# Designed miniproteins, single chains, continued (3), part 39

Each design is a single chain, and the fold is of that chain. pLDDT is the mean over its residues in the fold that is shown.

## One batch from the design tools (miniprotein)

Design m9329
Fold by ESMFold2-Fast:
Structure m9329 (fold): chain A 104 residues (1-104)
Amino acid sequence: MEALEEAVAKALPAAEAAYEGKIEEAIKLAEENGVHPFLVLAIGERSGAKELIEYGESQMSEEERELLERGRELGISYEEILAAHLLGVPLEEVAELRRRARAE
């Protein structure tokens, strides 16, 4: 829980800058605050900022790229993939919980 909260807190300044259209400032804040690549990708996708998406992709490890690909195949968001990873929950379990929640 705390690790996820810390990751999100570090991403907030970059997210605010991106949603204001300050893309160069958002990239700088993501670098300075060590924002997780999956959160950078989420911000880039939601703000429509291609430069943030490209930056996020450049910061991912091979293991993170494989995790992201698996999560996308399961229809889970970048934030949900990161949360599952930080909490030690299997991606398949997150996908099943989301499927059950949507069925009600």
Scores: mean pLDDT 79

Design m9330
Fold by ESMFold2-Fast:
Structure m9330 (fold): chain A 84 residues (1-84)
Amino acid sequence: DVLAQLRADAEAVRAAIEAGLSGGSEETKATFEKAGRLIAALVKAEGITDVSPETAALAATVSDEEVAAARELLAELLAEEAEM
């Protein structure tokens, strides 16, 4: 389940940020990789073209399933914001 995997990655990134990214260089690297992948998937899902070449190249590697999952995650977050 790609959506469940992205949700888990987002939770891991949030937990690492809350911990101050002080878990060591390998944990920091893993967190940055997950964050970069999530951003790339969201960029591709929304069709954003005004991004860095690095982000665009990473977005080109995400699967259609990751794009669909990113759209669903974004819709969930936007629905929470709209409810307030």
Scores: mean pLDDT 67

Design m9331
Fold by ESMFold2-Fast:
Structure m9331 (fold): chain A 89 residues (1-89)
Amino acid sequence: DIEKLIAEGIASLSEEDKKLLELVEFFSDPSKVSPETYEKFQKLLKELEEEYKRIKEELIAQGVGPLIAEMLANKRVREKFRERLLELA
């Protein structure tokens, strides 16, 4: 059931989200990118994880419900990740 839900989720991804996943897969392979680019990608992932937590906590502190706060934090971090990832390409 979980595997089927994941497969259905992947099938429903936008063209833009599919491109983002392809870029993530590419930069996650140290054989395909320079060591410097790989390190920059790993640092970006850590920075965005910390920013996600910060934004989520800030929204909850402002009275936003936890589910909505998570969705909004995910959207903001995803948009920033896409922009920063394209700069690495």
Scores: mean pLDDT 73

Design m9332
Fold by ESMFold2-Fast:
Structure m9332 (fold): chain A 106 residues (1-106)
Amino acid sequence: GAEAIGISKEELEKGIEIAKKYADSLPADTPLLSTLSEEELRAYFASTSKEQVMGALARDYLERFADPTSPRYLEAVGALGGLGVSEKASVIAGYVIRAVGLQIDA
C-alpha cells in the first residue's frame, strides 16, 4: 500500500489532488508528448507556457505507466515495491511523486 512506499494516506490524497489540478488545467487538445516527433516537441515547447508543459509531462508520465501489461508498468510497480492488490496504488503514487516533483522543479 501507500504506507509501504513511505507515503502516508494523507500525502497520497494531497498528491492526487495536485495531479488532478494539473490534468484539469490542460487544454482538451493537448497532445501526449511521447507521441510527438522531435520537431513537433520543439514547436510545442516554444509556443506553450511552462505550467502547461509541466502538466503535459505529468500526463505523459501517467500514460507511460497506465498499461498493466507493458514492461514499463511492471518495472514501475516493482520499483515501488508491489504487485497484485497494491499495483494501482503504487502506480498512482509514482504519478503523484512525479507531478509534485514537476511543481518544485525536481
Scores: mean pLDDT 53

Design m9333
Fold by ESMFold2-Fast:
Structure m9333 (fold): chain A 65 residues (1-65)
Amino acid sequence: SMEERIEKLLKEIEEISKKMTPDEQALVKRNLENLEKIKPYVSDEEFIAALEKLIERLKKRLEQR
């Protein structure tokens, strides 16, 4: 289901965030808060795509260490 997919992506973001600096964790939290605010105005597919893009950006930041 779409709900299970969203939960899985949110869990992945949480796990990646644990490997980041406190400043980066604060930016992740802000990004998630912004996504929650727009959720009623976007499709589930668009919301999932936004979560996947966030995960890609976080992984790229970890690779730049």
Scores: mean pLDDT 83

Design m9334
Fold by ESMFold2-Fast:
Parts: sequence; structure tokens; C-alpha cells
Structure m9334 (fold): chain A 78 residues (1-78)
Amino acid sequence: HMTLEELARKLAEAIVNKNYDEAVELLRQAGERFGLPKEEIDEFIERLKKAIDNGNLDEAYSILREFLQRLRAAEAAR
């Protein structure tokens, strides 16, 4: 299983390398693995795409941080 730390690193690398398709796929896979509802995963993906399209990297990183906090909360709530 991919750790949250490894996921955070891969997501940051994808954003830095402008490999946005990879960032979206990592979000989808992680969300599904941690049992997030499809609607919630789709909302994070759309928010991330919008931030990237606007060139707002600070917002993109903020969204990634929020997503990682959500995954951590889902893991802790078992």
C-alpha cells in the first residue's frame, strides 16, 4: 500500500513536473483506496484542475493538503 507520505511526495512531484494527469489519477486511486465517496473524490479532482488551469500553484498545494488531511481522517475513523 502507498503511504500518505509517499502519496504526498508523488502528488507534489506531479504538480512540479506539470504532469497533471498523473496528479489526478493519484487523487482518484488514493480516494478510492481510503474509501472516500465518489462525489467527494470528483470534487477534489475538479478543484485541483481549476487551480492548475488558473496557474494558482498555492491553491493547488492547499487542495492537496486538504485532501491528505481528509485521507488521514478517513484512516483514523476505522
Scores: mean pLDDT 80

Design m9335
Fold by ESMFold2-Fast:
Structure m9335 (fold): chain A 81 residues (1-81)
Amino acid sequence: SLYDKRSELLLQLARELANARTEEEKRAAVDKAIAEFSALIQKEFPNDEDKREKLMKLFKRNMAEIAKALGYDKLAEELLG
């Protein structure tokens, strides 16, 4: 369930980033993915902050890999911190 939903969010992000025409559209796609994944892990692990933090860090790494694959190197660096 969590794995499938995460994969769906990353696939949707990849599509939105590939179709983005402006920096604002790229930022909006990333922010939406972060918000949706944050809500998902909060629901799944409401009492495990450490696990939520680790899952979000991994999700940001997955998003950075997608951004880099599309040639958005600066966005990828921002996502990695």
Scores: mean pLDDT 89

Design m9336
Fold by ESMFold2-Fast:
Structure m9336 (fold): chain A 72 residues (1-72)
Amino acid sequence: KVSREELDKEVDESMERMQIGVIMTNYGVDEDTARRLLKEAQEYKQQLLADNPNIPIDKLLEEVNKKLDELA
């Protein structure tokens, strides 16, 4: 869950809400599940970038989406 971060709270929560809403709509999951999927996807994305920093964004998103499908 989001901790109290006054300066970044609005930006981070807004972006998180947007991404959670997209996941909820696309996968038909509840907000808590979508939040977990987003977290797992972001961690997987970071691992992919660390392994291949030159990976195309489209490829990166495709791999992340496959991970989301796997987790959902």
Scores: mean pLDDT 72

Design m9337
Fold by ESMFold2-Fast:
Structure m9337 (fold): chain A 75 residues (1-75)
Amino acid sequence: MDEKVLEAEVLRALGLMYVGVARLLPAEEQPPALARSVELLREALRLLKETPKAPQELIEETEELLREAEELLRA
């Protein structure tokens, strides 16, 4: 398994965890957790795009998750 892909998968999982945590917080406390999620998902996507053998499906799924997290942060 590619080490960068594994690292990206871990960062993606952490990003999803922070979105979950944000949903448990009052609206006024959600932005810091959502901001952390966006940072983690951006780093995961960066690692995947830098890896020539990264599955395109995984890149697309990560881009979709990042878009959703960014939309929640802007809401």
Scores: mean pLDDT 81

Design m9338
Fold by ESMFold2-Fast:
Structure m9338 (fold): chain A 84 residues (1-84)
Amino acid sequence: SQEELVARIGREVTEAAARTPGVDERQLEAVERAVLAVYLDIVDSGETLSEEEIRRRVVEAAARALAAAGASPETVRQFVELAE
């Protein structure tokens, strides 16, 4: 299902953030909140999206959340490389 696909990608992206050097617990919590927000937006909208589009939206939201939570540009870049 769409919900299962978004949930799977969300887990993969959150795991990538957890494995990124320099990401602290507060920053990881910000990623988890951003991923949940994207999940709810997609599920509530009823949109049928490709895996590539879902991953793009989740990674973009997570990267913005990391930056907003004080992660360095280098940490954000490493996260994006691991998440894609």
Scores: mean pLDDT 87

Design m9339
Fold by ESMFold2-Fast:
Structure m9339 (fold): chain A 67 residues (1-67)
Amino acid sequence: LLEEARRLKEDFEKGLESKITVAVAGLALRVPGAAEYYIKAMKGELTDEEARELAERVVARAEELDA
């Protein structure tokens, strides 16, 4: 779980993964506020900064769930 979350963050930062995939991962791990980010992503309104912040929260959440 944590390894996959870290890979997702790295791939997003390298432009290899979409903002929608980051938002879906946030929903799957039940990151607080992920639903709002997902709605923004579906509308094409999610910024690169918001997606990066969400990716960091996805990694932190995966770390909590693996620990």
Scores: mean pLDDT 78

Design m9340
Fold by ESMFold2-Fast:
Structure m9340 (fold): chain A 84 residues (1-84)
Amino acid sequence: PRPTVPLRQLSESERQQLADFFAQMRTQSQEQQEELIRRYVSERLGLPEEQVHATYDEKAKRASVVVEFPDGTVLGTVINEPEV
């Protein structure tokens, strides 16, 4: 079973930035959407992109992310598009 970690409470500016990110991502191809999500998560966590695996569900407005840490720990999380 994959552990799930909830997102922390976001500030108004962070919610707007995330909403803008999802809005831009919806204009891209599926491959580019997944690459953008990997880059976004990689930058936020300070991890290499190759350790981040992402899939995006446009209908559900959510990204499913799996992160593999250098110590072999695997963490699963879900990023929902905020309502702003």
Scores: mean pLDDT 68

Design m9341
Fold by ESMFold2-Fast:
Structure m9341 (fold): chain A 76 residues (1-76)
Amino acid sequence: SEAEEVARALLEYTREAKRLREELKKNESVENITRYIGAVLAAIGYAFQGVLIGSEHPAIAEALRVAEEALGFRFE
């Protein structure tokens, strides 16, 4: 379903953002900063798509929870 696809994408970009944040601690290059920002923005975009689909869908609710915890944002 579209909800499951959006939830998977949100979780994937959230994982990538967490990975890139750890890489930034080791090597704070413009390339690593740009990649980190890109992953965070992608996760935010998918989070808003998830909210529009409906946070009552279990996959969306869980993906939003994981993203909010990892990124420090609240998407409602």
Scores: mean pLDDT 85

Design m9342
Fold by ESMFold2-Fast:
Formats: structure tokens, C-alpha cells, sequence
Structure m9342 (fold): chain A 69 residues (1-69)
């Protein structure tokens, strides 16, 4: 799975570019993961645990929201 790498890349972009990076994250994860959301959702939770509580939790919730649509 590449969800962790993609999430980390988009998370860093979000930190640098604020709202623009966050929207890029939503678009990329939505396009990649909508049809395969269940397994990638599990990877996303695991990835977020590695970043730290506050920032990882925000990234996780944003990507989970897209995956669950």
C-alpha cells in the first residue's frame, strides 16, 4: 500500500501550503481510494498513529472523510 507515503507527502504539503495542500490531499485520496476505501482506510489509521496526536489526527480525519464518501 502507498497510502502512508501519499498521506505523509500530502500532509507535508498541507503544512507548507495550508488549505491548498489539504484540498490536494482530499482530491488525491478520493480519486485513488474511493473504490478500495476499506483496506486503505485501515492503513490510514495506522499511518496517523505514527505522526503524533494533533497533526496526525487532523490528517487522518481529513483522509477518512474522503474515503468514507
Amino acid sequence: SDVRKQGEKLFQQARQNGDNGRRDMENAIGAMSRDQAQQRGDDLVTMSDGFGKDEGDKTRKDMEAVLKK
Scores: mean pLDDT 55

Design m9343
Fold by ESMFold2-Fast:
Structure m9343 (fold): chain A 83 residues (1-83)
Amino acid sequence: TEEIRELNRRLIELEAEKGVLDIKKAVTLHEKKHIQSNIDLDPQTAQQRLAELDKELERIDRRIRELEREIDRVRREIQRLKE
């Protein structure tokens, strides 16, 4: 049905957005580990950069959780309509 097609389109969009954020999270975590292991970095500079990365991770994690909830909702709706 048209409704199932629209929901599947929405699901693809949500999963694509989550995929991009999953990659961004992995990159941000890698940067955080690099800063934590870099003995040549000024402690104040390292602390400031880590705080910035932590804020970015919080934003990413919040959006991923929102997307996961919406994906689950859309998947349940598709399943309901197929019955």
Scores: mean pLDDT 86

Design m9344
Fold by ESMFold2-Fast:
Structure m9344 (fold): chain A 86 residues (1-86)
Amino acid sequence: SPEYVKLSEKEKKEILKKIEEAYKKALEAIKENKLEKAFEIIRELEQWLKENNWNDKEIQEYVREKIAELAKEMGLEPQLEENRAR
């Protein structure tokens, strides 16, 4: 489709590595109670997802999953409170 950019396998692996590095930095910020820093990293990931109009559903889904996991760790999802109460 003319609206999509196709990524090489090498580019895909490089991108996945950068997403994983950002995710780990955000988790460390959450552990250190640096929530503003964690929100900054999440916002950068969301902006990056919006700016990169890729026809790679796996990369887009992976970024969304990592953002959702970070939101859960920050207590933005009800399931996190249930786990803390048990």
Scores: mean pLDDT 68

Design m9345
Fold by ESMFold2-Fast:
Structure m9345 (fold): chain A 80 residues (1-80)
Amino acid sequence: SALERAVEEIRAIAATLSPAAQAALENVLRTFLDLVAQGRVDEAVALFRAALARLHARGMLSPEQAARLLAILDALEAAL
């Protein structure tokens, strides 16, 4: 599914991050998946976008990593 593919791509990027950034992104992903499972898709996408902006602002994501994660999220939103 589009969701399973997006989760795999997000986790592949997470594996390239520092341990702290990986843990933070995995926490965001867990919240996102919980909201999607509840049918709260628009809220899930908005919270994930806000979390990526916050992680980037904290220096946990490079501009390139943030852009790739946003592109995955945009593609997933279009498929949901």
Scores: mean pLDDT 86

Design m9346
Fold by ESMFold2-Fast:
Structure m9346 (fold): chain A 123 residues (1-123)
Amino acid sequence: SMREQARRAVEVLAEATAEIVKMIRDKYSVDEIRKRGREIIERAKKEVEDLPEELQKAVLTAIEGVIDTAIDAALEKLPVDIAEFLVRSHAEAGLREILRSLGMSDEEIQEAVERLRKAIFEA
């Protein structure tokens, strides 16, 4: 179902984002974020391989954007709080776009965003 596809997309993006935020908090180097980012992408590819191709691409693109945002923040030596805010904002934007493309309501999108925020907070 479209709702099950949406749930899987949210879970995969939230897991990847929480892991990246944890690395930022633990002050991982750019090279470490880059290496772990590749591992996150390979894991995500396997986790979404049963979803429609267009949804796979959307989820992977969102995760790549989160990783790129984290790398850019680390290269610019941004404070941890600012880096986390930028990564979270990018993940939320990607999630909203994916869920709108799946025809989800504004209420369902907001609920998914709150789940993403909770995953980041618990990281």
Scores: mean pLDDT 88

Design m9347
Fold by ESMFold2-Fast:
Structure m9347 (fold): chain A 92 residues (1-92)
Amino acid sequence: KKLVAKKTLDVADGGEASFEVELKEGKYEIKASNLGDGTVKVSVYENGKLLGEITVAAGSSATLELEAKEGKYTIKVTALSGNAKVNISIYE
């Protein structure tokens, strides 16, 4: 299992932050660790199409599995409550 990307996102209450990652074809795990006291939603997009999303409770981690085609993907974090700090790690 190989780490391909890691990002920390800070998001104001009700706000959104995102980053892009280029993936080759394969199976990936997107692990989100919520370091805040509020709830966050983590969403994965390709060309504006939602591929998957997870909700991560305060102090918790969740993993989204993704089968990727080669291309550019957007990872978006939405702060559903409170200010958020989320570590995103992508593994192949």
Scores: mean pLDDT 84

Design m9348
Fold by ESMFold2-Fast:
Structure m9348 (fold): chain A 73 residues (1-73)
Amino acid sequence: MRYGIAVLFPPSTDRAAVRAALEALGAEILVEWPHGLFAVTDAPVEELRRALAPLGLEFVSERDGTLIFRAVP
């Protein structure tokens, strides 16, 4: 079953690279806003971590079935 992911990043993040990484994992991007996006996927969490880590995005928390990734120092 698909679950939600919220990706939060500053405007300096390469949004196209984030979208490409998520789409390569079969994720569907449902909402985009200036500082992030929301998508749904059934990919394993470790594959998401591996795909997003090179972009400076790390898994921070999970709330109500939504995994939260954000830019970290």
Scores: mean pLDDT 80

Design m9349
Fold by ESMFold2-Fast:
Structure m9349 (fold): chain A 71 residues (1-71)
Amino acid sequence: SEEEKLIKGAEGAKKAAEEAKKNKDSALAHTAYFGAQEVLERAKELGIEKAIKKAEEALKAAREWVDYSGV
């Protein structure tokens, strides 16, 4: 289902963000951030609340190492 795909995408992005922080890998952190953002936008379009929450968690994890809000 679309919900399952979006949840898995968000979980993957969160895992990538956590690995990026562990390894200080800026390229992986960027990939995780943009991946999480794509999942969040899609989840919001479809109104899938569970996927929205998972994507927000992934974005939070990605932002812990790279602040995209002002750069």
Scores: mean pLDDT 78

Design m9350
Fold by ESMFold2-Fast:
Structure m9350 (fold): chain A 56 residues (1-56)
Amino acid sequence: SKELSDKDHKGVIAGGKAYQEALEKGLSQKEAAQIGAEEAKKNGASQEIVEGIRRS
């Protein structure tokens, strides 16, 4: 959203990269989403952003 914090933006970028890399390694979409969510959380994303990625 337009009101995302800098940490949320950084988290989304990091999570999206981790998600895509996991898919390229042959992991399922569900597993890739979990990995992406954990990477976003590590980069300071809010719980709502982390849960959004996890549900992808």
Scores: mean pLDDT 79

Design m9351
Fold by ESMFold2-Fast:
Structure m9351 (fold): chain A 79 residues (1-79)
Amino acid sequence: MKDFLERLKKALEEAVKQRREEDPSLDPKFLEELLEIAKKVVELAIKKDDVSALTATMILFTAEDIEGLRRILEELEKS
């Protein structure tokens, strides 16, 4: 589990870095917030063994949907 979580966090970081390099005009604050919330949701989803939440997180992260990620985080925190 630890190795999988670390690999996944690294993949999220690499995706954000690539996105920033592809479009330097993007708001760095937006990408930073997207990355931080995605990391929190992924960590909690893995801890709770919630594959559906993990899958939804990856979809919402690639769609750059911060509000969707916040919703998943709130649902996981209530469980």
Scores: mean pLDDT 80

Design m9352
Fold by ESMFold2-Fast:
Structure m9352 (fold): chain A 84 residues (1-84)
Amino acid sequence: SKELVEWAKKLAKKLYEKHLEELKEAKSPEEAKLIGELSLGMLDIVIGVIKVVDPENEEALKILEETKRKMEEETKKKIAELEE
């Protein structure tokens, strides 16, 4: 359980950092939307897996859900910036 929490923290950090780097390179609102959809879709799969294998791991799930929220906010912000 604690091992899964530490794994979730490391994965969340890496996924978030990669997401921000990919958003930085987006040249259009459409590209930013696609990057967001792919990043959030990957994170949803990870969250879904944890809900199946360790459904009582509230700490790991909270870390991933919070990372998802931050990724959604950054995606929305980037789309708005690209739309002027």
Scores: mean pLDDT 85

Design m9353
Fold by ESMFold2-Fast:
Structure m9353 (fold): chain A 67 residues (1-67)
Amino acid sequence: MKASAYAAAGILVVAGVIEKSKERILEAMRLMRENNVSAEDMQKLIDFVEKHLSKEVAEEARKYIKK
């Protein structure tokens, strides 16, 4: 379910930012992509990553958004 996947991904993104773990953030992106979370909602979490962790990780995360 999209909402549950987004909530779980949000937790992974926050944990990844706190731990400075690129792996957790990219895992969150895969989870959202596999569960058809909207590009809009994925972009919100990517913006959080860019602001609080790094632009490089945010750019890699952005590749998971469907065109």
Scores: mean pLDDT 80

Design m9354
Fold by ESMFold2-Fast:
Structure m9354 (fold): chain A 60 residues (1-60)
Amino acid sequence: AEKSAEAAKEAAEKGDATAAATAGYDAHLQSGNEEMGRKAAQAGAAGDAKAAAEYAVKGA
């Protein structure tokens, strides 16, 4: 989970909302926190890389 959350943060810093959302969702599926994973995916789909990474980090 930690490595996926780190990847989400890196992707967000580069402005890659899709990569941030994917990494965040994967991190939360592994940890069992589906709500944060879903929010990360939704933020990424909306183009909000920063929010996607933030949800990934909060659940990791």
Scores: mean pLDDT 68

Design m9355
Fold by ESMFold2-Fast:
Structure m9355 (fold): chain A 70 residues (1-70)
Amino acid sequence: SAEAAAQALKAELLRAGLSEEEAERFANGVKTLLEQGAPDLALALAKRELEELLGPEVADRAVNAARQAL
C-alpha cells in the first residue's frame, strides 16, 4: 500500500539521520504521488532527490524498502 511504502521510506530516512519532520514531509510527498497512481514516477523522483540529499547507497536502500512495502 501507499501508506506502508511511505512508512518504510520514513524509517530508512530516520536511520540515515534526517529529522522526524524532514522524514515525514518527504514520505508524505511520495505517498501523495503513489496515491495518484504513478508508482514508477513517484519512486524515480524519490530516488533522484535522495541521491542528491543522502547519496546513492541510502537512496537505493530507502526506495527499495518503499517498493517492497507497496
Scores: mean pLDDT 85

Design m9356
Fold by ESMFold2-Fast:
Structure m9356 (fold): chain A 88 residues (1-88)
Amino acid sequence: EKEKIKEELLKKLDELKEKAKAAGDDGLAALAEKTREAFEKGDWRRTAQLLTAMGIRASSIPDEKVSKELNELINEIIKLFDQYEKIS
């Protein structure tokens, strides 16, 4: 189950990266990639910090529709990370 949550979290981080690139926000795409790397390395503190930074970045996007869509995806990723931490 924990491994399944990890797989889903990584998939959603990859989705966030591609959606951020499509929206023209290379900064958010870079944060998504850094979050993926931190999570894969087991650096939970850095992962949490980067998740917070991604949320702040997405909220700063001038296109309200894009900002909402990316924030919804980031919230899903945060929920998965919380679930991952609670299983062990």
Scores: mean pLDDT 84

Design m9357
Fold by ESMFold2-Fast:
Structure m9357 (fold): chain A 66 residues (1-66)
Amino acid sequence: MSGEEAVENLEKGLEVAKSLTGRGRRSAAGSVLHEARELAEQEKDEKVKERALEIAKEAQRVMDSA
């Protein structure tokens, strides 16, 4: 999977998490947060890394709002 494809999948997962409530929202957002952090740590492309970190921050906010 390319970094761009990984970011697209994470953004899609984040949108799904935002559409859920309670435990489902927290679980989905937590999964996106974990994957986004892993991508940011493994990725050497600065743009993909920056995007992954932005998604991680948003996923954390969505999870905390559940």
Scores: mean pLDDT 82

Design m9358
Fold by ESMFold2-Fast:
Structure m9358 (fold): chain A 65 residues (1-65)
Amino acid sequence: MKIEVYYNPVTKEIAYLIPVYDAKTKKPYLILSSTIQQYFDSLEEARNYLEDKLGFKKLAELPSP
C-alpha cells in the first residue's frame, strides 16, 4: 500500500495516511499530523474522516517501503 499525503486549506495542516499495524487496536491505517494520531480499521473510513469530517484534500501518494 502507499502513504497518502493530505493538506487542509483552512487549517494549513499536512496529514499522512499510513498503512501500519497497531498491535493494541489491530487497526491497519494511521492518520498522522501535528495535531492528529488516530487509527482506523479500513482505508475508506480513514479517507472519509480526513475529507468529510476534517476538510483535508488529497495532495499526493508516496510509494510504500
Scores: mean pLDDT 78

Design m9359
Fold by ESMFold2-Fast:
Formats: sequence, C-alpha cells, structure tokens
Structure m9359 (fold): chain A 87 residues (1-87)
Amino acid sequence: MSSEEIAREIWERYRPLLEAALRARDYARAQALVTEMLEEMRRHRVDPDVMERVVVGVLLLAADLGMPEAQLAALTATAQRMLREYL
C-alpha cells in the first residue's frame, strides 16, 4: 500500500473526530487527535512529504472551523516538531 493510501485511510478515520472536537471548541482534544494521527502515520512509515500535506489539510480545516490564532499556532508548532523528528 502506498504512503498516500495509508495516509488517506488514517485521515478518513480521524477527520470526523477532529471536526467534532473543533466544532465543540475542544482544542486540547483536537491537538491530542492530531498528535495520535501523526504518530500512527509515523508507525506505518508514511513518507514525510505525505505527512506534511496532511498537516496542511488539518491546519486549513482548523482555520475554516474557527480555531483561534494562538491555538492554531500551537498546533502548527507541534505538527512541525513531529515532522522534524521523523526520519
């Protein structure tokens, strides 16, 4: 299975949970879900470039659902750190 196929499967599972957390303004849960999702992608050896595209999609979704700028910046920092730690 390709990295793109694995990432899509994981994203499709996490997306409704992430949308629900964002709509509920539960930003702690949203950050936890993104961290869990990226760790699962890492365990499945998803290519870093594919993970970066997923992160961009997550940040766009969070912005569209009204995540405040400070929380969005924190989420971006966490995701970027996780991407840098992935070999």
Scores: mean pLDDT 86

Design m9360
Fold by ESMFold2-Fast:
Structure m9360 (fold): chain A 74 residues (1-74)
Amino acid sequence: MPITPEEARKSMELLLSSDVSPETLKVGAYLLIRRVAPEDLEQAVEAIRESAKNADEEKRKAVLEGIEEALAAK
């Protein structure tokens, strides 16, 4: 079942608050974007980017890389 942009955002916020590694954040962002319906893709990308904006640079870069890889795979 596809997930909503709001569900993707909440899951990303949970990962960001859980002090997981940048690699885990990258994989997490990738999987969340891949689970979103195509019509919701832009909204989900924006929501996940917004959730990561206040993270440290390494974590923020990891999330953005995960998004980029997921978009390339679609």
Scores: mean pLDDT 82

Design m9361
Fold by ESMFold2-Fast:
Structure m9361 (fold): chain A 88 residues (1-88)
Amino acid sequence: SQQRQQLAQQYLDQSQQNQQLSQQYAQQKDQVAKDGQELTDKAKEISEDEGKKLAEKTDKQVEGLDMLSSSYQQSSQFYQSQAQKILS
C-alpha cells in the first residue's frame, strides 16, 4: 500500500540521517583524540600533572562522542530493520 511505502521511506530517511550523525561523531571523536593527544604530549613535557589532567579531559570527551556515535548507529540499524519488515 502507499501508506506502507511512505512509512518505509520515512524509516529509511531516519536510518540515513542517524548513519550520517554516527559518522560525524565518529570523525569528531578521532579528531578530538588526535588533538588531545598532541596537546597532552606537549603539556607532559612541561608538567606531568597538567598532562594527566588534559588526558583525563580528552578521554571523557572521546568517551562521550563514542557513546553518541554508537547510539546513532544503533538507531540507524533499528530504522533500517523496521523498513525491511514493512516492505517484506
Scores: mean pLDDT 91

Design m9362
Fold by ESMFold2-Fast:
Structure m9362 (fold): chain A 90 residues (1-90)
Amino acid sequence: MSLETRLEVEELVVEALMALLRGDVDKADALFQKAIDKAKAAGDDALAKDYEDLKARAFAAYQSGDIPTLVGLLLREIGRRLDIELELEK
């Protein structure tokens, strides 16, 4: 997978987590699925599985009202996005 594609996929995951924090469950589901599908299409089955696991954890946290866990997941993915953006500028 190219760094450009990896950044695009990571941005979808960040947007999905932000949508979920705003209570937009349908948008979050669609954005997570788009990220998973793009990772699979790029041949990165391991990354697709990581995002499937992240989606499950995020939705479980949302359903239980565990906002601190959901925020922690968002901060982790924002960090990953920043790392990819920095690599693209090298």
Scores: mean pLDDT 85

Design m9363
Fold by ESMFold2-Fast:
Structure m9363 (fold): chain A 80 residues (1-80)
Amino acid sequence: SGKIDKMVKDFKEKLKNIPELSDKQIEKLVKTLEEALKNAPDDFLTISSKLLDEMNKLGVSNDVRFEILSILNVLYNKYK
């Protein structure tokens, strides 16, 4: 849907402002969010859990994880 595409684009643009994240990490996190939103758009707990799992696999630091989840929460409420 158009809302998913807009949310994914905004998420990617916000992650690009985090200097600790590589382009490869951003690409993988954006893809994980897009897939989670397409599979269960109304299940925030499942979406955030899948994103946390991907951050863990990518070795994202705890401080950056918290920032990414904060961005996710703001965008999820904006595009609901």
Scores: mean pLDDT 88

Design m9364
Fold by ESMFold2-Fast:
Structure m9364 (fold): chain A 61 residues (1-61)
Amino acid sequence: SMMDRQRAIQALIDGWQRLKDSTTRQQALDAVKQIQQGVDALKKQGVDIYIHPGMLDKLVS
């Protein structure tokens, strides 16, 4: 549904904000997990979103 997609998009925004605000590697890894959960939620709703695993590694390194 549209509301479920908006919630998944908001989860991605929140995860991205946590990543930007992260000051430790563990905080960054936790933020990346939240982003991945948002991506998975969007895929479950039929939105074809692909984030390469190497892109997430670059955000943490």
Scores: mean pLDDT 73

